Designed miniproteins, single chains, continued (4). Designs and how they scored, part 97

Each design is a single chain, and the fold is of that chain. pLDDT is the mean over its residues in the fold that is shown.

## One batch from the design tools (miniprotein)

Design m15355
Fold by ESMFold2-Fast:
Structure m15355 (fold): chain A 84 residues (1-84)
Amino acid sequence: SSDLNSGISLFKQGKYDEAVKKLEKALKIDPFNVDARKYLMLSYYKLGDEKEGSKVWMRLFMELGEDVVTKVMVEIAKLDKELK
């Protein structure tokens, strides 16, 4: 959806609060969208909302399996390295 593309674009611009809003809207339209869930978790991580990020991570693990969770964790590790 356009909300997914907007959310990803906002995330890449560092506008994490705005990215969350667009990504949540994208998930209301397509709850199974892997990219929306991934970027939503990364956005919560960037905002320091560990509780909400952990909820999204657990849902990804239970619904989409280890491969998707591993990919998201690698992206979080890359962000931690870049923002040190």
Scores: mean pLDDT 74

Design m15356
Fold by ESMFold2-Fast:
Structure m15356 (fold): chain A 64 residues (1-64)
Amino acid sequence: AKNPLLPLAFGGDLDYVQKINTEILIEAGLPEEKAQQYAKILSDDSVPAKERVEAYKEALAEVQ
């Protein structure tokens, strides 16, 4: 069934997951701006798992 409100509900859930991932990356030592960029990739289910794993490894490398 078509539901015009479904994308808004889904977007809200993604925003929450992105916020949590951003907080984790900041706590790990990344600058806020970079933490937000990586968190977007990690929280986006449309991004292939391989690319999300690569982004995670890049984030860890920046923390040293």
Scores: mean pLDDT 67

Design m15357
Fold by ESMFold2-Fast:
Structure m15357 (fold): chain A 101 residues (1-101)
Amino acid sequence: MSPLEQIEALLSTLSPEERQKIFEVIKNRAFNPDEPDPYVLSPELAEKLRDIFILLGELVRENPDDEEFVRRLAELFGVSVSTARELTQAILDGLNAARNG
C-alpha cells in the first residue's frame, strides 16, 4: 500500500469533524511551528495524526512536484488545490530546514 493509500485508509476511520481537527493541527504545525496546536486531541486521534504527518512527510520528500498527489490531498481534506499545494510546500520547506540546520 502506498503512503497516500495509507493516509486514505487512516482518514476513512475518522469522522468529518476529526478529519477537520487533524487538518487544522497539521496546517498549524506546517505554517506556525512555534504556536501551540489549536485542538487538544485524544490519545487515539493524536496517534493517527502522528502517523498521517509522517506519511505526508514521506510523500512530499518522494514527490514534491506531483500535481496528482496535491490534487488527491486536496480531495482527502476537502480543501482547495491551492491550499493543499501551500501545505505541501510548507512541509517540504520544514523538512529541508531540519536537514540543513
Scores: mean pLDDT 74

Design m15358
Fold by ESMFold2-Fast:
Structure m15358 (fold): chain A 77 residues (1-77)
Amino acid sequence: MEEEKKKKLALEAAKSLEEYSEEYRTVGKGIRTLLDKGASPEDAFEYANVLVAEDIGEVSAEELAKKLKELAEKKKA
């Protein structure tokens, strides 16, 4: 996945997590803070993936990226 696409996905994931529940609002803020401090989009996304995967089971970052993208698309509607 291209780095720019990964960054956009991470920001969409942050927004979706913030809107999904209050518990995930902190995770979304974490993504934004990491990106603001110069962390790579990959690292910021992996941070979210680790936390979310604890609730939904073992998934790869790529698998979670797809699911978060789908959630963002659904909320856009």
Scores: mean pLDDT 60

Design m15359
Fold by ESMFold2-Fast:
Structure m15359 (fold): chain A 87 residues (1-87)
Amino acid sequence: SKIEKMVEALAKEVLKVLEKLSKSLSEEEREKAIEAMKNGLLEVRKYALDNPNASAKELMDVFLKTAEKEDPKLAAELRKNLKVPAE
């Protein structure tokens, strides 16, 4: 489905940003970032199930809001570097 492909594309872009940031993070910061990413992607998947017509931007906004609650530093870096997946 279109929504499923958008969720997977978002996950891929988040992982790319995290991989680049991981080189400058401590072990503790890295573990916290991974936790925030996992929780953010879980909320995106839940939102997608309820909103199958959601845009890539809406999915990204859900991810960033959830990630910010867990790790505001990671969320700020993601806002600067995360690309909305092509439709």
Scores: mean pLDDT 79

Design m15360
Fold by ESMFold2-Fast:
Structure m15360 (fold): chain A 106 residues (1-106)
Amino acid sequence: MTVEEFEKKLKETIENRRIEVTDEMAALPLEKVEKVTNEALEKLMKQIDDPLERLYAELAAELILGNVYAEELRKDPTNPEVRARLAEVGARLDQLVAEIEALEKQ
């Protein structure tokens, strides 16, 4: 999967609020998925001026990473690195949801 294809997937995830891990994404090394997701997010953030849309872009990226890590953990439940990364994603998701809710009340 290219950075451009991943950027399109991020935009679709933001618009549709649905996350789907493709077999292509699940087949990539975790480091590659992380790098491509971060590069796609950085490109999107340069194009987004609205603070709420920026938070939804970060939320979409974390949800994609969380689903990829969850799928990897199903294949190897004993992987402590993947478990740690999932915990980090969970904490970031909680923070982003709180920031979105706070901004929507303003």
Scores: mean pLDDT 74

Design m15361
Fold by ESMFold2-Fast:
Structure m15361 (fold): chain A 94 residues (1-94)
Amino acid sequence: SEEAFIEQLVERIRARIRENREKIVERAKELQKKAQEAGLDVSLETALYLELVSEGLRVGAELAKEAGVNLSEEAQEAMLEVAERETRELYEEL
């Protein structure tokens, strides 16, 4: 079912974020630095959010391929909600 797929997606994204926490934080700091070098004032919180969205999309693509389905708008929205929540949690820990 769609609900079961979204639940599995959210769980896998959260597990992947926990597993790759240090790499995600490092990539976010690199993204912030590159943005600043390009003349863009990007906060670390924004950089973390963008990296977490990227991670979620990658996990979503993997799971969709495994299940033989396309990512629905509802699944995509769930991924963005996870990215927003996890951004807040990670940023508060830094």
Scores: mean pLDDT 86

Design m15362
Fold by ESMFold2-Fast:
Structure m15362 (fold): chain A 68 residues (1-68)
Amino acid sequence: SREEMLQNVYLGFEDHVRTQFSPEQAERLVSEFQKRLDELLKEKGSAPRDEFIREVQKVINDILDEGS
């Protein structure tokens, strides 16, 4: 399901940032990611799975570029 996909992506992102960044930086990145995912779900929640995955990947890249 989309919920299971998002949960797995969220866990992977959180694990990655907590391994690579300070606790303070990781918390900011996780919070920003959650906020962007909520916005994406409101705008693209009904999009095809492949399109939604590409949009999630763009969000991840944007956050990591902006947060570093």
Scores: mean pLDDT 78

Design m15363
Fold by ESMFold2-Fast:
Structure m15363 (fold): chain A 80 residues (1-80)
Amino acid sequence: SPREEARERIREAIAKALAEEDPEKQYEILYEEIKKIVESGKLSPEEIFELISEEMRRLEVPGELRRIALEAFDKVVKEK
């Protein structure tokens, strides 16, 4: 399903970002993947936001990385 596909992609992007020490690179990873998911048109921005929030909570990511992911999401949505 589009929702499960997007969840998997978000999970992979979070894992890649967690492996990076540079916040700028973490932002770039999350921005690029979120942009691809939003531009696919398969899910609403609200559904994508929910998936990001759910996966961030599930993986207990640091607050800084959660902030970066939400900033990346906001940027993508504003630029569409």
Scores: mean pLDDT 86

Design m15364
Fold by ESMFold2-Fast:
Structure m15364 (fold): chain A 86 residues (1-86)
Amino acid sequence: MTEEDIKERLEEEARENGIEITHFYVDMENGKLEVEVITPDGTRIRFSVDFKTGEFSLEIEHADPAFRERVEAEFAKLKEKIEAKK
């Protein structure tokens, strides 16, 4: 799957959920992904993943602890699904 395919899929899913993708970067050679989104309530979320090292970075600009906890829980589930498919 190409960078364009991944971006189009993410943009389509984001539109269906009222989420705007403001930044998308993927480095297929080094296994790196960076995404920035704005949710319908104006929350800005930035995340980056290094698939070679398993390093993950998450930054949320909205001060809602419940929303932050939910996002962190969803990423934990996503990591488990990726590891289970190896």
Scores: mean pLDDT 69

Design m15365
Fold by ESMFold2-Fast:
Structure m15365 (fold): chain A 55 residues (1-55)
Amino acid sequence: MTVRVRLVHFEESADRTEYRSVSEVFDADDNLIGYVEQEVTAAGETRVEVKRVLS
């Protein structure tokens, strides 16, 4: 199944090293099926989590 990810929220720190973003995941017909949350901390840690909206 083809999916698309669209950025809906983005925050960044002054040095642009630390940020957090939230994206929505859509199928080929733009049905919302999940979320992707990305976070990069000043300590250099990166996290990406994918959560499905529908069961």
Scores: mean pLDDT 71

Design m15366
Fold by ESMFold2-Fast:
Structure m15366 (fold): chain A 82 residues (1-82)
Amino acid sequence: GDAELERLRAEADALIARARAAFRAGRLDELLRLIDEAIEVLDRIIEMLRRRGASKEEILEVEIRVGLLRIMAGVAKLLQAR
């Protein structure tokens, strides 16, 4: 049960770390791909938390992370469109 959530959280953290490295290197296409992958993992965490009856606060913490990543992706896309 908890081991799968811990694994998914570790996977999301690793993807976000790779996204940060891609941003530092100016690799915006790679950054966007890694953000999309991280959001997919975080959405799976949210679904698992909902199935387990986790608190609204625990779910909201993950939803905030997704929202921030989506904002970052939007900004990166605007920078590429210039």
Scores: mean pLDDT 87

Design m15367
Fold by ESMFold2-Fast:
Structure m15367 (fold): chain A 111 residues (1-111)
Amino acid sequence: EKLVEKFPNMNEEKFAEVMRLFDKDKDGVIDKDEFKEGMRELLESGLPLDDEELDNLFKAFDKDGDGKIDAEEFKKFLESLGFNPTDEEVKEMVEKIAAGEDPLEVFKPYL
């Protein structure tokens, strides 16, 4: 399911805040704990997803089963939010976030 379908009133600023919630350690990948923690923060905002739905959503993006969302999987996550960045743009975004850049600034051009 697309995240935007769960947040019909979500604007570009809220999308950027959502992205920031997922990559907390700035390592350029989103692990399962970061993903669940980000989604839990959204649940406090009224996101109608339970733990089973969160596990299923993570598994949908974690196609190689390593317990982390890599650049390709992260691109699919962004596409589920209504974004469609190129592979080069995703790589640049991941590298900037891993270097300690603010995710809001990194995602702003794609919102």
Scores: mean pLDDT 55

Design m15368
Fold by ESMFold2-Fast:
Structure m15368 (fold): chain A 93 residues (1-93)
Amino acid sequence: ALAARQAEARARAEERAKEMSLEEAIEELRRAIEELAEVDPERGERARRELEEAIELIEKRREELDEEELEELILGLLLQAEALRLVAEALRA
């Protein structure tokens, strides 16, 4: 069951990554962090700081990223957002 849910989440993220900008993927992750913060404010705050640090590194290297690297980065952000939503769901139970 868990493996099937993870595979489904990955397939959805891969499909969305092809149509989504980096900025949209960052906003998706920000929303997931906000949802996590509602159930676990401390964990949400840590995730937000990690995202802020990641954005700073991305901005410094943005011109060096090719199309493939950008798509992989977008996919990674979307997968992280799904993982945080699953954690928030588990914490509500």
Scores: mean pLDDT 79

Design m15369
Fold by ESMFold2-Fast:
Structure m15369 (fold): chain A 66 residues (1-66)
Amino acid sequence: HMSEEELQEEIDEAFADMVYAIALREAKGDPEKAAELLRQAAEDYRSKGFTKIAERLEEKARELEK
């Protein structure tokens, strides 16, 4: 079936998607505020060693700012 590496990537992406959804909800549709919240979350996760999740959150923040 899926490799352990592929499974971990899917888990990290799903977790990042959850954080992204929460940020959008808290920002009340303001993409600039949502991007700020995502960057704050990315720094928090990076400091805890969750580098892949942090990278995914930064990508989502950049997409919101264009």
Scores: mean pLDDT 79

Design m15370
Fold by ESMFold2-Fast:
Structure m15370 (fold): chain A 68 residues (1-68)
Amino acid sequence: MASAEDILANAKLMADRASSPSASAETQREVAEDLRALAEKLRDVDPETAEELEKLAEQLDAIADQKE
């Protein structure tokens, strides 16, 4: 099982790649959904990491909305 630090590091890497100009809005929304699912699982055990994951998901949704 990955630690909260490992999960957050991987989430930041995924968000960085998804926020690139070459990434589609569909990909950005899919990654945002995955990050929200991780945040939900961590909410009761590591609320700080869950909040950071949720913020990354919100940023990706905002970028996806701008591409349409």
Scores: mean pLDDT 78

Design m15371
Fold by ESMFold2-Fast:
Structure m15371 (fold): chain A 67 residues (1-67)
Amino acid sequence: ILEALVKAGLSEELAREVTAIVEEKMKEGDISAAVTAAINKLLEQGISSRKAAEIALVVQEELKKKS
């Protein structure tokens, strides 16, 4: 997931932060909550809504592969 986020255009530091937030939310098994948390973090960091949505799809696909 971290590598996929960097390839999607995130800095390594932001990709690590997003990955950590997603993993914390996934401890409760809620993919939707994890994706929402990722979007909110990206918007907080000044990423556009469109780019945040693209990255959220990457997160969702990676999480579904583990289910």
Scores: mean pLDDT 77

Design m15372
Fold by ESMFold2-Fast:
Structure m15372 (fold): chain A 71 residues (1-71)
Amino acid sequence: MTPLQRMEAILAELEADPTVPQSLVDEIRALYQQYAALVANNAPDRDITIQQFRFLAAVSQALLHKETGQE
């Protein structure tokens, strides 16, 4: 299982969870697509790292919503 497959699995789980706002799911999907494009194009490590942090931050927000039920 590749790192991209793990990120896709996380996105699918969030997409299937009705307690996660659709806006966060859409944001995470866009961040995943941007990350995948940067990796495919051999972008600078700095850009890839920044995009990875953005993805993880959005996932953390979605998980916080799931855990606390806060909007």
Scores: mean pLDDT 76

Design m15373
Fold by ESMFold2-Fast:
Structure m15373 (fold): chain A 72 residues (1-72)
Amino acid sequence: SEMQKELEEFRKEKAEELNKLSKDQLLAEIGRLVGQAYRDRIADWSKETQRKHVLNILVGRKMVELSKKRLG
């Protein structure tokens, strides 16, 4: 339950941060997170789809982090 609360708060915070970014800034963030080749592949996606994609990557990484802390 604590892990779930931390994950939900993280998701909310990151969603608010990403909502402030332009399409170009979102593409730059995707390139930073997963590499330039992948960024180029999704460059023509809508801003909303790109935003959701970045959020899913960040939330997925946080979930792994919290799982490791829970097991340790």
Scores: mean pLDDT 79

Design m15374
Fold by ESMFold2-Fast:
Structure m15374 (fold): chain A 75 residues (1-75)
Amino acid sequence: GKLEEALKSSSLTYRWNAVIHLHREKGLTPEEIAEYAKKEFGVELDAKEIEAALKVYDLSGELEFSSHEPPPPDL
């Protein structure tokens, strides 16, 4: 699915878009996002890296961290 593809992407902005979506829509903590990605999609993410990304992008107020990249393709 779209979230799995984004989380497995070599692009950091694609991955962090999916992480921010999970945080905002599901209210998951960085540790819960890491567990969710591993359990549901088999994707291993570092919870500390997730926390750093959420802090940068959520607190900046810019929201369009992927503006220089296209959104993940729909499959």
Scores: mean pLDDT 64

Design m15375
Fold by ESMFold2-Fast:
Structure m15375 (fold): chain A 69 residues (1-69)
Amino acid sequence: SHMKKLEEEKKKLYEEAEKKAEALARGTNDTRQEVLGRPPLDAAELKELAQKILEALKKSIDYEIEKKL
């Protein structure tokens, strides 16, 4: 069914978003250190950044999935 297909697509996009959020958080931390000469983010700050990126990605995914309904 169309709904089952959208649920599976959303799940896959969420899994990809989690990986992308972690990669983007690490890249931002690397840029802070190498380009701006700032100290590295601690583990808690890095996790917080990744979570904020993930929530933004999830909102974008939800919008695109709703447009397909």
Scores: mean pLDDT 78

Design m15376
Fold by ESMFold2-Fast:
Structure m15376 (fold): chain A 75 residues (1-75)
Amino acid sequence: ARELLDRLVAALEALAAASPDPAAAALLRELAALVRRLGEKALAGEALSPEEVERAEALFAEAAPVILAALERAA
């Protein structure tokens, strides 16, 4: 689980580094940081609050088109 979390965070950070748009890069890095924080809590057996889940859903929805565009640029 930690290995998968580390790989997911690294992938998001790599997409951010490959992004020519600084706003897109910042959003991807924010998502990577949130994924790391929530993943660490989950691995520690801590329950995620409804507010944490809602924030994650909102940020992921905002980041989804940015991730797709970054993947197209990285290819």
Scores: mean pLDDT 77

Design m15377
Fold by ESMFold2-Fast:
Structure m15377 (fold): chain A 71 residues (1-71)
Amino acid sequence: MKEEKEKKLAELWYKLQRLFDELRRSKTINPELVEEMKKLIDEIIQLAKELGDEATIRYAENLKKSLEKLE
């Protein structure tokens, strides 16, 4: 149902934010952490597409590109 997808989207954003906080505290880029973040972004994009949330899709795609540039 729509409400369930919206709740999951919020939970994925919260989890992603926690991983970004961990990445910011790290002195070295952890490739496993970056891979986990990319997986969460892909799931966010998929749910946003199902919800028709174009703003979230664009933001998440840009965020994924930024992570890919981190090497």
Scores: mean pLDDT 79

Design m15378
Fold by ESMFold2-Fast:
Structure m15378 (fold): chain A 85 residues (1-85)
Amino acid sequence: MAALREEVLAAQAEILARLRAAAEALAAGRATLADLIAVVEEALRRLEELLRRAKEAGDEELAAALEEGIRVTREEIEELRRAAA
């Protein structure tokens, strides 16, 4: 489905931009690790919704790519939580 794949690409670009902004704010002392974790958790929720839609559409390749993205994002959240502790 072209429309869903376009939405996934747009969402990935938006997520990357938000993560970069949050990391820059943290580096500048304008945000906390908790703020960065919140942005990553929001990214995870967005990816999980897109995965659900990919599975409903039967797009197995897109679903596999999103599952990998979710796995990496969950690992990043756990690393950030360890750094914050």
Scores: mean pLDDT 82

Design m15379
Fold by ESMFold2-Fast:
Structure m15379 (fold): chain A 51 residues (1-51)
Amino acid sequence: SLALEIESDPRKGEALRLTLTQPELSYKEIGDRVGLSQTTVRNLYERAKSL
């Protein structure tokens, strides 16, 4: 569950918040800000869009 992953790792929740509040940022820039890979940020966003 995406919700359980966010509860277990706050960086994932912050990454999703940034995709919604600052859509001008690239996945790489968001990843660099929260300490996650570009691929992880992209995958989180794609999963959130499908909810």
Scores: mean pLDDT 80

Design m15380
Fold by ESMFold2-Fast:
Structure m15380 (fold): chain A 61 residues (1-61)
Amino acid sequence: SQYEQIKQKIYDSLTAHYGREPDEKEKELAEKLAKHAQKNSQAVKQGAKSPEELAKTADEL
């Protein structure tokens, strides 16, 4: 499923940034972001939005 793939990418990105396992709050944020990204998955597939831009959107939320 696309949802799980998007969530996995976000999760991996957070882990790399912190150099440790993300906290529960960070995992919840990743799940939230993945749900929003699922709605925008069409735009991502077409190259209209990058996963990087979606991550910044979550930071604003």
Scores: mean pLDDT 66

Design m15381
Fold by ESMFold2-Fast:
Structure m15381 (fold): chain A 84 residues (1-84)
Amino acid sequence: SKELEEIQRQMQILTVLDAEGPLTTSQLADLLNQSKSTVSRHLNILEKRGLVEKEKRVIDGRTVTVYRLAEGAMEKMEEIYKKL
């Protein structure tokens, strides 16, 4: 179903963040072989659900936004999956 596909894509993002640490939208898009717009949409949903957090970093004099796993994100995602 479309709902299962969306959940799978969200799980992929959370899994990569768990493995690789804080990443930009562009880094996530590259690692997942997905468009930046698709990843950005999923990150917005995950942030709204409290599963990821944004932080600002200065890298080589440039301000970038990175995303990291929120505390308990994997547990919360498993509970969401069980309700489908």
Scores: mean pLDDT 82

Design m15382
Fold by ESMFold2-Fast:
Structure m15382 (fold): chain A 56 residues (1-56)
Amino acid sequence: SMEERLELAKKELLSRSPPPADPEATVREVAARYGLPEEYIPELLALYREHLAKQP
């Protein structure tokens, strides 16, 4: 389902290390790989940026 794909994309982003130079490009790549529409990109990007802000 779409919700399952979104959850998998979130887990993928949170497990990535080291942090990328371009978070938006990484989010778009992951969203495309899981077949998520453009509407989910802001949600994934916000999640990923919050995750990166917690890294040292």
Scores: mean pLDDT 79

Design m15383
Fold by ESMFold2-Fast:
Structure m15383 (fold): chain A 80 residues (1-80)
Amino acid sequence: MSLEEEAAEVIARARELVRRLLENSDGLPVSLVIGLILDVIGLILELERALERKDEEAARAALKRLEELMKEIEELLAKV
């Protein structure tokens, strides 16, 4: 799998996770939900910019941070 293909797959999973967070947010503080969504958007933006300029190191760093954030969101959803 190329870095671009890997990024597209992770972004698709992140978008689906945000959708699930919005649908299941009733047990979470509103400020926390908004903050998590903004963090996901910011990391997707950083990843897309890194890919556009062919910065593999920056793209991989953004992917790692996005995967870590997604895991945190999944753990929060499991507690609700």
Scores: mean pLDDT 84

Design m15384
Fold by ESMFold2-Fast:
Structure m15384 (fold): chain A 94 residues (1-94)
Amino acid sequence: SLEEAKERALELLDEALARLAPLADNPEARQAMSFLRLAKREIEEVESMEELIRLLKGFIDYLEAFAAASTDPEVRAIVEELVAGLRELLEELE
């Protein structure tokens, strides 16, 4: 269902936020956290499965580019793991 898919996406974002929080003295971690907080709000406002799928694809594209540009291996690993989780969710929805 849409509600279950939204809950799973939010859980993935919350897990990433919790893992990034100890690294928040790093500007890259703070940038990622800011993006994830905005992403959570956008997911909460989603009204259709098609909209959710489109939104998740956009998040994956942004986060992949962010991870590729990251100089912190711990921040990069957390973001890459989040991308993997979002991709797995997306494959289940399609």
Scores: mean pLDDT 90

Design m15385
Fold by ESMFold2-Fast:
Structure m15385 (fold): chain A 69 residues (1-69)
Amino acid sequence: SSELLQLANEGVHVAATLLKRDRELGLRVAQAVNQALADDSYAETAKQLTDEGRELVGREEAEEKARAE
């Protein structure tokens, strides 16, 4: 329960960021998180999509920081 809520919170933040830049991926993350909240058997899919989106955002931000230095 607590772990699922943490996953949902993280997934929502990642989805919100992605929806502004990559609507399709953002929607996939949001849908996976919503499904996991209703049925925890979807938690693995939600976690994988959230991690993938987080990695993409992190890489882009790291590259931007490197160029700003």
Scores: mean pLDDT 74

Design m15386
Fold by ESMFold2-Fast:
Order: sequence, then structure tokens, then C-alpha cells
Structure m15386 (fold): chain A 99 residues (1-99)
Amino acid sequence: VRAEVLEAIAENGKKVTVKVRVTGAPHGAISVVLTEGKDGRGETLAQAVGSGARPGVNTLEGEALRPIKDGTYGAVVVATDAGGGQLGRDVNEAKVILK
């Protein structure tokens, strides 16, 4: 499974919505962690998750763990099976838009 971040929106510094394009056959959950480092390292700023992942565009919802400003951050996308086993891990850059 491979995943690409298309869009990331943070509302009121609390709610985070991330759109992810998934290629392959996901059969579990997709999760995204937004990081301070564009390489997926450093401090975790937000988390979002979607269950019942499908090929194509998935919308993940979650929360900011700290205040996020407009900018480009690392986005670590992990696909898991129903038992929590990792099916794939991709590191993206995500441009976060405040709403």
C-alpha cells in the first residue's frame, strides 16, 4: 500500500482533516502524523486517522496536539490491517492550511 497526502486543513487549531490518495489494496486503517520536520522526524504536531480505507481518496480526521501555523510539515502515513499490522509507511510533505 502507498499513500500520498493531497490536502491538510486545521480548523481553530484543534480539528485536523487530511485527504490522502491510497494506491494498492488497503484493508484496515490509514493514519497520518504531522511532524515539525519535513522528513517525518521531530515533534509531532497532529494526528489523523480513517478506518475502512479504500483505494483512491480517503478523508482522515483527527486533532492538533499543539498549535499549528500555516506552513509545510512532514506527514508520516501508515497503512495498517485490521489487527494493527503495518502494510505500508510513506513520508510526505503536507502544506497545512488554517481555516
Scores: mean pLDDT 76

Design m15387
Fold by ESMFold2-Fast:
Structure m15387 (fold): chain A 99 residues (1-99)
Amino acid sequence: AAAIAELERVRDELRAGSQKARELAEKYPEVKEIFEETAKLYEQGAADVERLLAAARASKSPEGQRTLAGVGIGHARRVKEQADKMLEEALKKAEEIEK
């Protein structure tokens, strides 16, 4: 139960990151393409987590559920770290272009 709930929270964090990146694309039209690519990375990460979450929920083994959730959490954290870095770099570039 706890592992599934953590995987759901990370999925929601990735979705929130995608929404923030899309809002920033509208705010900074000069670099919107970078923010849109960042949003796509968050969206892909969330989709990957959703597939693993479905597999974990379908597993009739508590050990199998924990294993699949663990894989999903590890993958989601890596994608989020990469997307967060891209978001920070895009914001820095937007600030330099606006100046």
Scores: mean pLDDT 82

Design m15388
Fold by ESMFold2-Fast:
Structure m15388 (fold): chain A 70 residues (1-70)
Amino acid sequence: MIKEAQERGKKALERSKKYADEVARLARQGTVEEAIRYADEKAKEFEKEDGFEGGLTYNAMKAAIRKVAE
């Protein structure tokens, strides 16, 4: 029971890191505005789906954008 939920949580965390990296790439290759739009849209979707995991994704995306924008 808990093992399955925990494994899903790990996948959500990996997904959040992967998206944060991709947002950083988009900001570097395109515009920061494109990266912000992508991150905001995806983060809202994932926040609705996973709650806690979605929140982690949102924070990771925001951090990645800020780091690139600096």
Scores: mean pLDDT 64

Design m15389
Fold by ESMFold2-Fast:
Structure m15389 (fold): chain A 73 residues (1-73)
Amino acid sequence: IDDLFDAAKKTAAANGDAEGVKMADMARDLFKKGDYEMAELLLSVSHTASKSAGLEEIAKKFDEMLDALRKEE
């Protein structure tokens, strides 16, 4: 899952999505604190926002992180 956060952050940065970069950092911090519910909520909101903006690569990375978090629950 740590690799997925890194990949999402790099993808967001490459697409100029500063909010996506911040989101990946925040979700990673929440995951490290064991706050899986807040991490999942933040990822879900970011996925919806990225998909609505047409940022398919970023949306796909958020889906991968959501699946990984659900597996940890």
Scores: mean pLDDT 70

Design m15390
Fold by ESMFold2-Fast:
Structure m15390 (fold): chain A 82 residues (1-82)
Amino acid sequence: EKYIEELEKLRREFLNYAEEKYLSTDDPEKKAEIEKIVTKALIEFNFILEQIRETSDPEQREKLLNEAKELFEEYKKKIDEL
């Protein structure tokens, strides 16, 4: 299913980005903050994923996919600001 495939790709790209940042820091406080950011991002992502699974409207699905893209970009920025 195209929208679900694209969402899972976005999730994988975000997790890979966060993992790289986590492994590149020696600061345990930054590591803990990255873990918190990842947890929060995945919780919010799961709400979007469930909404896409429940809707048959392609325009609504496109909107939700774009919301997921914006969500991960926002959380990547939060990680970058640590």
Scores: mean pLDDT 86

